# Ledger of designs, part 14: designed miniproteins, single chains, continued (2)

Each design is a single chain, and the fold is of that chain. pLDDT is the mean over its residues in the fold that is shown.

## One batch from the design tools (miniprotein)

Design m4456
Fold by ESMFold2-Fast:
Structure m4456 (fold): chain A 58 residues (1-58)
Amino acid sequence: SRVVELIQEHTGLSEEEAKRVLEGLKKFFSEEEIAERLERYGAQGLLLLEREAVRQIL
């Protein structure tokens, strides 16, 4: 998906790692929301989403 590519570009993660991040985030956010956050806030937007998701699954 395009979101995987965006995650890779903003985080430097591998494709497999980016797919794992996306799957985790999709439990709490839609792909549309994730893409919007990445396009609007770049890497910082993704980090905030990931931190929120991690706090929920911890």
Scores: mean pLDDT 75

Design m4457
Fold by ESMFold2-Fast:
Structure m4457 (fold): chain A 74 residues (1-74)
Amino acid sequence: SREERHQQLLEEVRERAEELVEETRDASPAERQKALDAFLAWLGEQARRYQVSEELERQLLGIYGETAARVQRL
């Protein structure tokens, strides 16, 4: 169902966020920002492709915000 697809998308997004945090641990600030920009662009593409609800879009942006905060920590 659409609900199941949205749950799968959320799980994939959370998994990719964790991978991004791990992969950027030893990266420069510029490399971290580039990785975050790529992640945000990918989220926008997923939102369009899956025609996500406003509620799911808010959740995706929330995950981005949490991920950005974690990646930008020393």
Scores: mean pLDDT 84

Design m4458
Fold by ESMFold2-Fast:
Structure m4458 (fold): chain A 84 residues (1-84)
Amino acid sequence: GNKAFADELAGNIRNHALSLLQTNPDSKQAGEDAANALIVAARFVENLVGKEEGLEFAERGYELLSQYTPEEAEKALREVREEV
């Protein structure tokens, strides 16, 4: 179903963002790219599943990404919240 597809693809995008941060810990560009990837993944979940599921995905992504790039992760979460 659409939910299973959205969960798999969005999860893959989030895992790629985490891998990018782990591989490039001192890169501001990697932090910005990872944050943008989280926004894209959250919007993908929102469009295929629902607004609440998209927000929950963004909140979980924020918890994971903020371990590496707290300022960029916070900006991404605020972006998703302001558009929902």
Scores: mean pLDDT 81

Design m4459
Fold by ESMFold2-Fast:
Structure m4459 (fold): chain A 58 residues (1-58)
Amino acid sequence: GEEEEALKKAGEESGLSPELVKELVKDALTVGSKEDVIEGLVNAGFSKELAEKIVNSV
C-alpha cells in the first residue's frame, strides 16, 4: 500500500533498506512521540509529507 511505498522511497532517498528504515523509526518511537520522530526525519532531509507517511507505516 501507500505505507509500503513510503518506506521504499525513504530507503531509496537515504541509501538504507526499507526494513532498516522501519526498525530505526520503531526504535525512535519508543523514546519520542510521533511528532518528535516526524521532526527528526524532516531535520534529516525528508519532506514532512514523506516523514508522516514513514511514521504511519510503522
Scores: mean pLDDT 77

Design m4460
Fold by ESMFold2-Fast:
Structure m4460 (fold): chain A 66 residues (1-66)
Amino acid sequence: KVRYRVYAGGSGGAVTTSEEGAEAAVKAGRNAHTLSLEELEELGEKAGVTTAGAITAGSGYRPVVV
């Protein structure tokens, strides 16, 4: 089973680091790194997870979806 941390490497954007948020993104058939901050927050909220906090631009992980 594949698990990811989902993360938007935008300027001061919100992130989800939960497994639930990551699996929700994979089920949606999307690469987390290509999601907008708004989409990432919506996905996390739908999965019932809280955003971890704001991340500065250029900081981030590049998750892969399969």
Scores: mean pLDDT 42

Design m4461
Fold by ESMFold2-Fast:
Structure m4461 (fold): chain A 100 residues (1-100)
Amino acid sequence: MSAAELARKADELERKALRAWALGDREAFVEYLRQYLEVMRELAEQLHPEAVPLFEELERTVEENRDAPLDELLAALQAVMQRHRETWLALQERVEAEMA
């Protein structure tokens, strides 16, 4: 897929995940989150390969917390994001530059 196609797919999956969250559907939320992270990893491979390990760690964190309460899963994901904040920001800047 092109970067633009991956970005559109990520947006769709994010919206589906947020809808599942709003409905209290934890199982659907986790499934859409997994798909979102996979798409974001592919996008990172194209735009900023240094960010690939971040998404691999996020995917692992989802699997390790598969049966955990949603709040605990989110806290674990947020901790990973905070540890890799500079890498995440660099990817976001590259996505913005590529779409400009």
Scores: mean pLDDT 82

Design m4462
Fold by ESMFold2-Fast:
Structure m4462 (fold): chain A 84 residues (1-84)
Amino acid sequence: MTPSQLAAQATALDLRYIAAQLEGAEPARLEELKEQSEKLKREMIEASLPTLPEDVREEVQKLLEEGDIDKALELENEALKKMR
């Protein structure tokens, strides 16, 4: 799957999570959506990881290991923008 397709799917899951929160969905459903979103974000990060500079790649991997998926995704996207 392309990084663009993964980004679109992650965004769709984040929007579903927000909608579920607003609709008063059960905690189990919110956790399920969160886990699905985090899994797709991890796949996005891992797919682009080999294209990153070594120093950025190490920091992104560290953030993933710490469970800070959103920060890892942000750092990767910033690095990819610089790479053009």
Scores: mean pLDDT 76

Design m4463
Fold by ESMFold2-Fast:
Structure m4463 (fold): chain A 82 residues (1-82)
Amino acid sequence: MEEEKRVEEALLETARIREELGLPKSVVEYLRKAAKDKEVRKEIIEQAEKVAEVVLEYSAKNGEVDEEEAREAGIRFVAAAS
């Protein structure tokens, strides 16, 4: 539930940024609809976990990164890449 909510927030934030940049309304609306889609959120969570694992592996060599921060970064990265 928590991770699904974070994915929804990340997609809505991405939609807001793209709207501010003047991108077509169809792109913004697609992202907002994707934020409410359970299957899209689940796919993003799976991809974000893989990104978070890479970030955590990097931090083990170069310093400490909070696990929650790594997961949030992964979610934001995948959402922005969508």
Scores: mean pLDDT 70

Design m4464
Fold by ESMFold2-Fast:
Structure m4464 (fold): chain A 75 residues (1-75)
Amino acid sequence: MTLVEEVYVFGRGGTAEDAAALAALVERTMRDVAGHRAVAVIKPEDSGGIDGLPAEEAAALRARARAAAAELAAE
Protein backbone atom coordinates (compact mmCIF):
# COMPACT_ATOMS: atom_id res chain seq x y z
CA MET A 1 0.00 0.00 0.00
CA THR A 2 1.25 3.48 -0.89
CA LEU A 3 0.40 6.25 1.55
CA VAL A 4 1.55 9.78 0.78
CA GLU A 5 0.82 12.02 3.73
CA GLU A 6 3.01 14.36 5.74
CA VAL A 7 2.99 14.60 9.51
CA TYR A 8 4.02 17.92 10.99
CA VAL A 9 3.91 18.91 14.63
CA PHE A 10 5.02 22.40 15.61
CA GLY A 11 3.78 22.48 19.20
CA ARG A 12 2.56 26.05 19.11
CA GLY A 13 1.79 27.32 22.63
CA GLY A 14 4.20 24.80 24.15
CA THR A 15 7.93 24.35 24.65
CA ALA A 16 10.26 22.89 22.02
CA GLU A 17 10.47 19.77 24.20
CA ASP A 18 6.66 19.47 24.21
CA ALA A 19 6.65 19.78 20.42
CA ALA A 20 9.28 17.04 20.05
CA ALA A 21 7.45 14.73 22.47
CA LEU A 22 4.14 15.29 20.70
CA ALA A 23 5.73 14.67 17.29
CA ALA A 24 7.24 11.40 18.52
CA LEU A 25 3.90 10.34 20.00
CA VAL A 26 2.01 11.17 16.79
CA GLU A 27 4.53 9.26 14.63
CA ARG A 28 4.34 6.22 16.92
CA THR A 29 0.55 6.30 17.03
CA MET A 30 0.29 6.67 13.25
CA ARG A 31 2.61 3.68 12.78
CA ASP A 32 0.48 1.57 15.14
CA VAL A 33 -2.73 2.62 13.37
CA ALA A 34 -1.23 2.07 9.90
CA GLY A 35 -0.28 -1.44 11.00
CA HIS A 36 -4.01 -2.16 11.18
CA ARG A 37 -4.36 -1.12 7.50
CA ALA A 38 -7.56 0.77 8.33
CA VAL A 39 -6.48 4.40 8.62
CA ALA A 40 -4.39 6.71 6.50
CA VAL A 41 -1.85 9.00 8.12
CA ILE A 42 -3.36 12.48 8.33
CA LYS A 43 -1.66 15.76 9.06
CA PRO A 44 -2.12 16.95 12.66
CA GLU A 45 -4.60 19.80 13.13
CA ASP A 46 -1.79 22.32 13.64
CA SER A 47 0.37 21.29 10.69
CA GLY A 48 0.50 24.80 9.24
CA GLY A 49 3.07 27.53 9.65
CA ILE A 50 5.76 25.73 7.65
CA ASP A 51 5.78 28.55 5.07
CA GLY A 52 6.56 30.98 7.91
CA LEU A 53 9.82 29.17 8.74
CA PRO A 54 13.28 29.74 7.23
CA ALA A 55 13.66 27.62 4.09
CA GLU A 56 16.31 25.40 5.70
CA GLU A 57 14.18 24.66 8.78
CA ALA A 58 11.09 24.08 6.64
CA ALA A 59 13.07 21.64 4.47
CA ALA A 60 14.25 19.74 7.56
CA LEU A 61 10.68 19.40 8.88
CA ARG A 62 9.44 18.28 5.45
CA ALA A 63 12.21 15.69 5.27
CA ARG A 64 11.23 14.35 8.69
CA ALA A 65 7.53 14.20 7.79
CA ARG A 66 8.31 12.56 4.44
CA ALA A 67 10.50 9.96 6.17
CA ALA A 68 7.62 9.06 8.51
CA ALA A 69 5.13 8.89 5.62
CA ALA A 70 7.52 6.86 3.45
CA GLU A 71 8.13 4.38 6.27
CA LEU A 72 4.37 3.83 6.62
CA ALA A 73 3.96 3.56 2.83
CA ALA A 74 6.79 1.01 2.47
CA GLU A 75 4.92 -2.24 2.05
Scores: mean pLDDT 49

Design m4465
Fold by ESMFold2-Fast:
Structure m4465 (fold): chain A 56 residues (1-56)
Amino acid sequence: SLEEHFEEVKKIFEAYKKYGDDVDNIAKALGISKEEAERLLKIYKASNGEPPYVPE
């Protein structure tokens, strides 16, 4: 649903701000698999999120 999608995107955004492209740390922080974290990161970057540059 739209509401569930919004909450997932928000959690990815927060994790991305902390860990950047570190999929392993994002997966651990969100309690999901590394593959799911990679999938969500790709969706986040393709959506109207932050610019796709490599953070520190």
Scores: mean pLDDT 67

Design m4466
Fold by ESMFold2-Fast:
Structure m4466 (fold): chain A 76 residues (1-76)
Amino acid sequence: SIESLLEQAQALIDQAEEALKNGDYGKARELLEQARKTLDQAVAELANSTPEELRKYLPQAQALKERIDALEKEIE
């Protein structure tokens, strides 16, 4: 489900933040790549969802994208 994909992306982002905090840039990059792919899948499912689902989950998806973008800048 869209909710499960967003939860998975959030968990991967949280793990990436921990890896980055510990100086493990390699692991952080791998986790962010997984998070981005999971989020892309959630967004693709949202494109084929109801207006109610889009309204509910799109803001969460956008927030997760912003977190990924910010963490990727930290690695660079």
Scores: mean pLDDT 86

Design m4467
Fold by ESMFold2-Fast:
Structure m4467 (fold): chain A 99 residues (1-99)
Amino acid sequence: MEAAREAAEREAENGKKAAYGGSKKGDATGVTAAAISATGGAVGAALSAERHGGGKELAAESAEYAGEKAAEGAKEGGNEEGAKMAEKAGRGAAEGARS
């Protein structure tokens, strides 16, 4: 459980860095891809450590956190559209995890 949370947090941090780098390059597609990858990675890490239904909430929280971190990176890099896409990706992944 703690290892899954740590893995999800690392995915979120990696997503933030990737979104920032993509924004600085003017790579809107790269920013969006980084956000989606980070939220998916966070969900996957959380779910992989949980065998039963309790993992869904951790996966949802991890997805939202990864989306927020990617959005921060995109904003810091000057890409407000990428930030909105990152937040949307995080929310969508969280809804999917709860379903």
Scores: mean pLDDT 69

Design m4468
Fold by ESMFold2-Fast:
Structure m4468 (fold): chain A 79 residues (1-79)
Amino acid sequence: SALDFLIEQARRAGVSDAEIEAIRAASPSEEEFQRRLLEEMIRRGVIALVEAVFATLQRRGVPFDEELYERQLEAIEKA
């Protein structure tokens, strides 16, 4: 099912089974569970991507705007 696929993708994104169960238990409906789980996956994926880019720039010794990096992370947390 689409729900089973979403749960599998959440696990691959690093959301633990305990966290998935907690989100499910806190959700009043299956639609709300799917929405919250998808939001958590998107948030983690975007944060991981931004952190990976930052780490790569540091490893390569490429100068970067640290203030811009912090602002991007803050914007993701507010979304």
Scores: mean pLDDT 76

Design m4469
Fold by ESMFold2-Fast:
Structure m4469 (fold): chain A 88 residues (1-88)
Amino acid sequence: MLTPELRERLVAEINAELRARGLSDEQIAALQAQAQAALAQYQATGVPVFPNGTRNIVLALEALNEVAARLGLTLDDLEALELLSQLR
């Protein structure tokens, strides 16, 4: 499981990566809201339902996976959603 400190670091690095890829603060805020909604549905149903096919979510997952790989981490889908739900 990710520690709170490692999670905060991952969120900060993902935010930086998304901005480097040309996403605005408003687009990042929209991604956070979408990820929070997806996480709430996952927690309520117990079924991994992702906003698959949304361009910004795909870009966010790619950025998250690149950051995780640089840190030597493997993230599951739930951990990925939790990190995206904390974007700023």
Scores: mean pLDDT 73

Design m4470
Fold by ESMFold2-Fast:
Structure m4470 (fold): chain A 55 residues (1-55)
Amino acid sequence: SEDDRIRVEALRRAVAETEKLLQEKGEDIPLAELNRHMAEVFRRTYAELRARAAA
């Protein structure tokens, strides 16, 4: 479905952004913080991609 395609794309972007954060501060970032960051990036990106698809 269109929604599934958007979710997969949002996940890819969330992983990429989280990897960048890990490269910058990897050893100093608690796992809980890393997980929260990834979830937040996914939610934001998913919302943005859905808005674009609706336009």
Scores: mean pLDDT 81

Design m4471
Fold by ESMFold2-Fast:
Structure m4471 (fold): chain A 94 residues (1-94)
Amino acid sequence: TLSAEERKQLLAALQEMTKSMAAAEIKDEKLLQEFIARVDEMLAALEAMIDAGASGEEVLAALRRALAEMSKRFPEAAGILQAALQMAEDEFAA
């Protein structure tokens, strides 16, 4: 249902929201910078998948896997990552 351009716009919005939530909630500067770097890397990889012709279901599956791995690395940010996943699920599931 969503075009490749619309999916990329959703990823950009998700990235900005996730980074804003992290800046508000994560008080450790080093942890915040590492988390933001991982978010940026994850979203860049998902955009590359969209550019390569991945379906919305494939992008959502990759996002779920990436967020699960990030939750293991950043348990302090698990709530932020869960919120990001919930917001993405309905928008990419088509």
Scores: mean pLDDT 79

Design m4472
Fold by ESMFold2-Fast:
Structure m4472 (fold): chain A 83 residues (1-83)
Amino acid sequence: SIEELEKEIERIKREIRELIEQIEDEEVRRRLELELEILEGLLLISKGVARLINDEEFLKKQLEKFLEKYRELLEEVKELLAE
């Protein structure tokens, strides 16, 4: 469901923020914070488009796409912390 997708995105976003806080390199941290902010902005635009065209299937597909992008960012942050 859309609600479950939004809940999962918010869960992963919180995990990303918590992990970014553990990064000691200030430049790397700022880059990851910027990447997270860009993803949030793009998701907001996609949700706005979905509302304008009144397409629930489009909204669901966009949420699934952004969930995958957040998962990719989470793995990037995890890999940086493993180094």
Scores: mean pLDDT 86

Design m4473
Fold by ESMFold2-Fast:
Structure m4473 (fold): chain A 100 residues (1-100)
Amino acid sequence: SMEEKLKENGLRLLMATLRALGVADSLEELAERIGFPASSAGTVRRILRELSYLFETGETTTVAELAERVGVSPSTVSRVVSWLREAFPSHLPVPADSVR
């Protein structure tokens, strides 16, 4: 579907950017850098895919809505979004007050 294609393309471009910046070479390394075990790479991937789709569509969401959609705790989503805000503050489709 177009949604799945946008999510996958967005994640791929984000990971390519992180590699180019020397931040992380893999989802496992990114998970560890955010403060999760490498085994949480799948969870990080799901969150990043949803954020990539929202960025492409110009829509916003809250930490709570993302957590429900991905099937994880709000604290897990908050950690990922807070880390991304430090790297890409103007590009997150999540308001600052719902991240902290």
Scores: mean pLDDT 78

Design m4474
Fold by ESMFold2-Fast:
Structure m4474 (fold): chain A 97 residues (1-97)
Amino acid sequence: MTKEDEEFIKRGLQKYFNLPEEKADEIIEELKKEGKFELALKALKAIERGERSPEAEELIREFLFFLTNYVLYKLYGIEAPSEEELLAALREVAAAQ
């Protein structure tokens, strides 16, 4: 991974997702940790070029699913409850009625 690639991803995250620099840096480290850095680089380059191929759309979709799950869970503090936790909460609501 080059510094130019890292800067490109950082700028893309700030530009397209309105993320502050510190949060973009955190996402880049998670992309490296999860082996998603190359996926993110290719997806953001496809977005920048206005690429319309099915292959580019698939890369962009995969990247967006990763980013959405990571951003909502880790950066905005939205916990993704387990299916069992959701079912337990629904049972409590039903019992309270």
Scores: mean pLDDT 69

Design m4475
Fold by ESMFold2-Fast:
Structure m4475 (fold): chain A 90 residues (1-90)
Amino acid sequence: PALSAEELAARLSKLPELAPLSGVEVRDLRVTATSPDVVEVHAVLTDTETGKTVELHQRLTLGPTEVRVVTEATDEDGTVTRAEAVLPAP
């Protein structure tokens, strides 16, 4: 069965357990199911080598065959980088 937004949010809330393996410190992780098919992720990511901080905003829209991901990353200078991806549904 298709994964619900609430189930996806619960799984994403465990993501900080994997962060030490990537050299990134995850702070202020907030994962919210804003509708039955939309999950919003907010996190502050700190590069452990440089100490630089990036504010991450991500929206995941759950479809029957795909998950659409929109990511906005804001660096310390206020520069916003936006990326869009389409992933197969779980």
Scores: mean pLDDT 72

Design m4476
Fold by ESMFold2-Fast:
Structure m4476 (fold): chain A 78 residues (1-78)
Amino acid sequence: SILELTEKLLEEVAELAIRRGADPEVVRKHVKKIIDYLKKGDFEGAEKAIEELLEETGDEETARRVRSILEWYKKQLE
């Protein structure tokens, strides 16, 4: 399913951030929160969770990648 593919893409972004030196607990916590919002269809919640990820990590690249995946997912649902 599109949701399962999106979840895997978000998990891959988390692993990439961790390989670059991000705190695994912080990254996984926020990515899980984003996935949970997407499962509920709460796109506003997902976007706020991305902002929280950026604020806690300072990782603009990871936030950008996650936003791109969210935008792609929204397009698949149209």
Scores: mean pLDDT 86

Design m4477
Fold by ESMFold2-Fast:
Structure m4477 (fold): chain A 99 residues (1-99)
Amino acid sequence: MKEELIKKAKELEEKFDQEKFTKRVEESDSEEVKKLYKEAIKKWEEGDLEGAAEAFYELGKRAEELGDKELAKEAYELAGLIYVRASNYEKAKEYFELA
């Protein structure tokens, strides 16, 4: 499990297009989605990995409520990725399964 989660996180890092993801957030009609993205980036820059992951998780939930399955999937994948970096493999697995 742990090795598979680390491998998945590495593959997601190599494939993640930050510009494309940011554009999807900006195109959202939800101010909450935009706010959660800003919070996630701020927490990530501050080294608050758990806070960043939870903000991406909430962004994913909000995107799912709005019917934006692609944005939700990418947000959940980012939350899982950040939990792998935090060595919280149980949370990483849970959030990857949501994607």
Scores: mean pLDDT 82

Design m4478
Fold by ESMFold2-Fast:
Structure m4478 (fold): chain A 68 residues (1-68)
Amino acid sequence: LDEEVDLDLPVTDRSILGRVLQAYGLLSEEEAEELNRQLDRDGARLADVPGILESHGVPRDLLTRPGA
């Protein structure tokens, strides 16, 4: 992806979060959808996503790695 992502932006693009979680095999499609709904209700921002994914076993450094 040739796209800059600002970690301080609101989590409005659920497709990215869903792809990441499914790609790492951390959540099923149904579980990823439920998480996205929960984030929408809680008003989570992109900066909150690394913490959430880290709680599911994804190291934070994989989520903060700069683009090539």
Scores: mean pLDDT 55

Design m4479
Fold by ESMFold2-Fast:
Order: C-alpha cells, then sequence, then structure tokens
Structure m4479 (fold): chain A 61 residues (1-61)
C-alpha cells in the first residue's frame, strides 16, 4: 500500500493534470490532502483520492 505522502502526491498530480476541475476545486482538494497527511490520516487521504477520481468523472464527464 502506498504511503500517505505518495497518496497525497498522486491526488495533487491528478487534480493538476485534469483541466476539467475548477482552480478553486483544485486548491481545496490539495489543501484537504495536505491536511490529512499532516494529521497522519492515511485513511482520509485514501478516501479523498477516491472522491477526487469520482468527482472528476461526475463533474465534467
Amino acid sequence: APSAEELREETVRLVEEDPTLSEEGKRNIIAAAEAAVAAGDLRGVRTLLDLVRAEIRKQEE
């Protein structure tokens, strides 16, 4: 299983690479991922990554 830092980096990469997300949406997701990592909340980071993937698909396609 990937580390919390690896999950955060993947989340950031996905939101930065996806032009369908709004700039505010990207900032909010990145901030949430960083906060979860800082709290040591591996489960939270994982849940956020899943939500990012689902949200990208639902919001723009």
Scores: mean pLDDT 74

Design m4480
Fold by ESMFold2-Fast:
Structure m4480 (fold): chain A 81 residues (1-81)
Amino acid sequence: SREEVLEILRELEEALKNRDLETMKEKLEELGVDPSLAELALKASTEDAANGREAHVAFLTVVLPKIAELLGVELPPWSPP
């Protein structure tokens, strides 16, 4: 169960790298999290950032720890891409 959650979080990270809003929403729904978080993350990145890496780092640094906290799971150590 927890390993499945971590795998979904990795897929969510990949979707953010690709700016794939639909996949991000699907992955958040699989985690039982509000899919509007995907819209907020991508809106910020597409409106302000010319560089997808900055948006990617911002999402992982802020959103993934909050999702893990909501699910009661511990994230392994993570490094920005």
Scores: mean pLDDT 65

Design m4481
Fold by ESMFold2-Fast:
Structure m4481 (fold): chain A 76 residues (1-76)
Amino acid sequence: MDLVEQLAKYLATLPKEVLEELREIVEKDKSKLVEALREKTNIPQELLDELEKLPIEDLIDAFNKALEAHGLKKVE
């Protein structure tokens, strides 16, 4: 899915420290991923609204790809 690939690529450009903070939030509650992205990133609101419509599993897969790119431990 194009949006999932775009999310993964964008997240991979974020500083490692930001990804670590996002990982801590998501590890506790996966449903908080989009909310945390609204708080900690510059992703446009329009794109975040579209991401909220996607299955959480797809969002977590995109996030895990970004974590892996930075050598961080994947969620689950």
Scores: mean pLDDT 81

Design m4482
Fold by ESMFold2-Fast:
Structure m4482 (fold): chain A 94 residues (1-94)
Amino acid sequence: SEFDEIKAELEKIKEEVEELLKKAPEMSKQELREADKRLLELEDRVLGLYLRARTLYSQGKLSEAELQEIEAMVEEIRKLILELRKVIDEKLKE
């Protein structure tokens, strides 16, 4: 289903952010700058998936419960991205 596809893509993004967060303490300044650029790409992808879910909901192709599940995943990923960005910013100021 389109819901399962969006959910799977969000799960992959979450896994990537979690891996970057795990590696960030050991990254060089160059690797941290590359991670920051990657976060911008991941944020754009999350926004695109969220907008797709909203469109599918407006077309009656997603239930309210499915949209709420996607919104919860998007919020969780945004919190992880914010946490990672704080680590990157702090290490780049060292």
Scores: mean pLDDT 90

Design m4483
Fold by ESMFold2-Fast:
Structure m4483 (fold): chain A 62 residues (1-62)
Amino acid sequence: DNSLIDLLQAELNLAMTLATEAENKAKEYRAKDIEKGKQFEKQAQNWLMRAEELNRLLIEAK
């Protein structure tokens, strides 16, 4: 189903974008505020896990 593939691809792209933003913030705050750095690191990990699951679903949908 092309519409399902398109939706999964859009969600994957969003998850990867949000993971990258969180990783960048984690790196930025690592030296300034360790607690905020850890929060952004966890956010990045959560988005990466979401992206991995979405990528699996996308492969299965093809």
Scores: mean pLDDT 84

Design m4484
Fold by ESMFold2-Fast:
Structure m4484 (fold): chain A 87 residues (1-87)
Amino acid sequence: SLVEKALKLYEEGLKLAEEDPFYGYGYADAARTAAELALQGKSKEEIIEEVRKEVEKGAEKVKKQYGEEAAEAYKKGGEEAIKELEK
């Protein structure tokens, strides 16, 4: 199921965060958001669109608090999780 896929990606993101905290956090945050939307019965297309918006919002918040390099890592992590969700 899409929920199971998103949960596995969430666990992968947490492991990635051990070596690259912002990249892993962005990855995990995108996957967790996807799992929540899947539980709400959203379609795969709706989930992908909403997760992309949430990754952009999260990156803006990270930029304000931690700077541009942290925000870029967060965004890259989120984008990679989205690519895995699309498969």
Scores: mean pLDDT 88

Design m4485
Fold by ESMFold2-Fast:
Structure m4485 (fold): chain A 93 residues (1-93)
Amino acid sequence: SVTEKLREESDLLAEILKLLGEYLKTKDLKYLEKALEILVKEGIISEEEAKELLEKAKKANEEERRKLVDELLDFVEEELGKRLEKVEEEEKK
């Protein structure tokens, strides 16, 4: 169901937004690690991509951390949008 998939997508995005927001506020890598674990589990990013992002974040200044979070969120939104489109195509067929 497109409606069920939209709810799942919305819940996932809300959880990622909360974790990344806490990471930016606290600078605690644990929140970023949790967000990346969820993204790997959901198949949005690979384990290798998650590792690279975490290593980049460890060396990042405040501006670079904000940019990393923004780029990650854009990617997550694009991937979830593609997944929703795929479900719509399956319901048409």
Scores: mean pLDDT 78

Design m4486
Fold by ESMFold2-Fast:
Structure m4486 (fold): chain A 78 residues (1-78)
Amino acid sequence: AAEEIARALAAEPLVERAEARREGDRIVVTLTLKSGGVLELTFDAAGNLVSARLLRAGDLAEMFAAAQRADAIAREVL
């Protein structure tokens, strides 16, 4: 689950690095974007996005696109 979402997101064109970890019943994904932005996305066990945090600002449009793509992938993988 966590490893699968990290691999899928690392393959996305806007993503420089993707890391996922399990915290209890949650999956926490950290996306480092090629634009320099860093997002932390938290999903429940069913793949629903429960929170999103901006850790570092980058290109807003790329950050939004990456977050939408991560949400879609989490629903397929989790």
Scores: mean pLDDT 79

Design m4487
Fold by ESMFold2-Fast:
Structure m4487 (fold): chain A 90 residues (1-90)
Amino acid sequence: MEKEIEELLERVERELREAGIEASEEEREIIRRMIEALLTEPEVEAKRVTAEGLAELNRLLGRGSAKTDEEIDAALARALEAIDKAEAER
């Protein structure tokens, strides 16, 4: 589990870097929490934690970078697609 979470976290970080966003340790911890919920929690709780994590990441990235809301939303969408693809490969 912990290794699987770290592998998915690295994948999400790669997608964010390709979009020109470098995640801080705080943002990385939010992403890790979202991945853990998607892997371990029931679907309803996983969706709630993911939505809360996305909102928190949007606030932190929007305040800490010169990126537009559209750029942040696009990068977060790609990060979620990376998690969904990894889940489908299981």
Scores: mean pLDDT 70

Design m4488
Fold by ESMFold2-Fast:
Formats: C-alpha cells, sequence, structure tokens
Structure m4488 (fold): chain A 111 residues (1-111)
C-alpha cells in the first residue's frame, strides 16, 4: 500500500540519520513481524527506534516496539524504569530505547 511504502521510506531515512545500517528488506520484514503480532504501525519514528534497539540488544522487534511507542506516546517524559514497569521489557532494553530516542530528537534540533 502507499501508506506502507511511506512508512518503510521514512523509517529507512530515520535509521540512516541514526547511523544504523539496515536494508529496505530488513525494515519490511520488521514491519511484517509487527503487523503479524497485531501491533499498530503508524509512526515511522517508533518503528525506527524499535529496529535500532532490537539490532543493538538482540531482543525481538515485537518486544521492543511497545516500549518505543510508550516512550514516544508520552513525549519522552518517562524514565527507563517507568517503561520497564509498563511494558515488561528488561531495564537494559528500556535504557537503550530512551538513548536512541534522545539521540534522534537531539539530531533533529541540530538541523
Amino acid sequence: SAELERIVRETLEILKELGVDVSEEEVREAIRELERAGLPISDPVAVAIAIATSKETGVPVTKVYPAALTYLGTNGSLTAEDITAITGVPLEVAEKVVEIAEKYLKLKKEK
């Protein structure tokens, strides 16, 4: 669909800005896995943070994505401990979600 193609494109652009080396097929596979898990796919920033965190931690994207959505949905007001309490991800994964999200937000303010 046109919406899926847009999300794939925008996710790839965000991952490139974060310095994460991923192929278009890896992004498409991650999105298919999230859709199969019944997770909402509307925010390419959340998808990008989830993929980047998954690659660094080895935790499946379907487990990381709710943490990324939770952090972004609260406009970055939650701590890693809060994210762990809400989503059940390990603290180290929640800390990586916050780190990558903050890196992206700072990068956007510098341009």
Scores: mean pLDDT 86

Design m4489
Fold by ESMFold2-Fast:
Structure m4489 (fold): chain A 95 residues (1-95)
Amino acid sequence: MKSLKDIAEEFLKALGTPEFVEAAERYILALDVALRMGDQEAVELAKEIIKKLEEVSKDIPADADTRVEPGVWTPAAARGAIEAIRSLLRVHGYD
């Protein structure tokens, strides 16, 4: 089984590629498991990933279509990933 760090590195390498959606799903599932186990390092890692995703999506208008198409990269998909990660952090009591 890959570590959360390994999965996060694969997710970041998928930025700008058709594999982004699948890599995001793998990371989000792994993050949820780590947060359920009280892993504080997972929280720190998630915050760093959010910062990198925000840099990629900073120029996307707020009303941009964030719909995710399988096998297609869009910068708007990064915004969807940010919201999913933030929601997981909030559910587990982290800001």
Scores: mean pLDDT 75

Design m4490
Fold by ESMFold2-Fast:
Structure m4490 (fold): chain A 66 residues (1-66)
Amino acid sequence: MIDKETLESAVEYLKKLTKEEFEDLINIFAPSLTDEEKQRLLDLFEQGKYEEAAKRLLEKIVSELS
């Protein structure tokens, strides 16, 4: 489970990124994502839904490490 502090830190970090930097972050930490999953994260980022984008990305990263 992603704790509140980790999620809040990720949200603040994502707010400081450009779309290109966020795409690079996805490619570095979650390279196994499909094009459809990547596009969903990019869409959430563009809509300013940083909490949902951060949560989905962190869940994928944790899943890869488990």
Scores: mean pLDDT 79

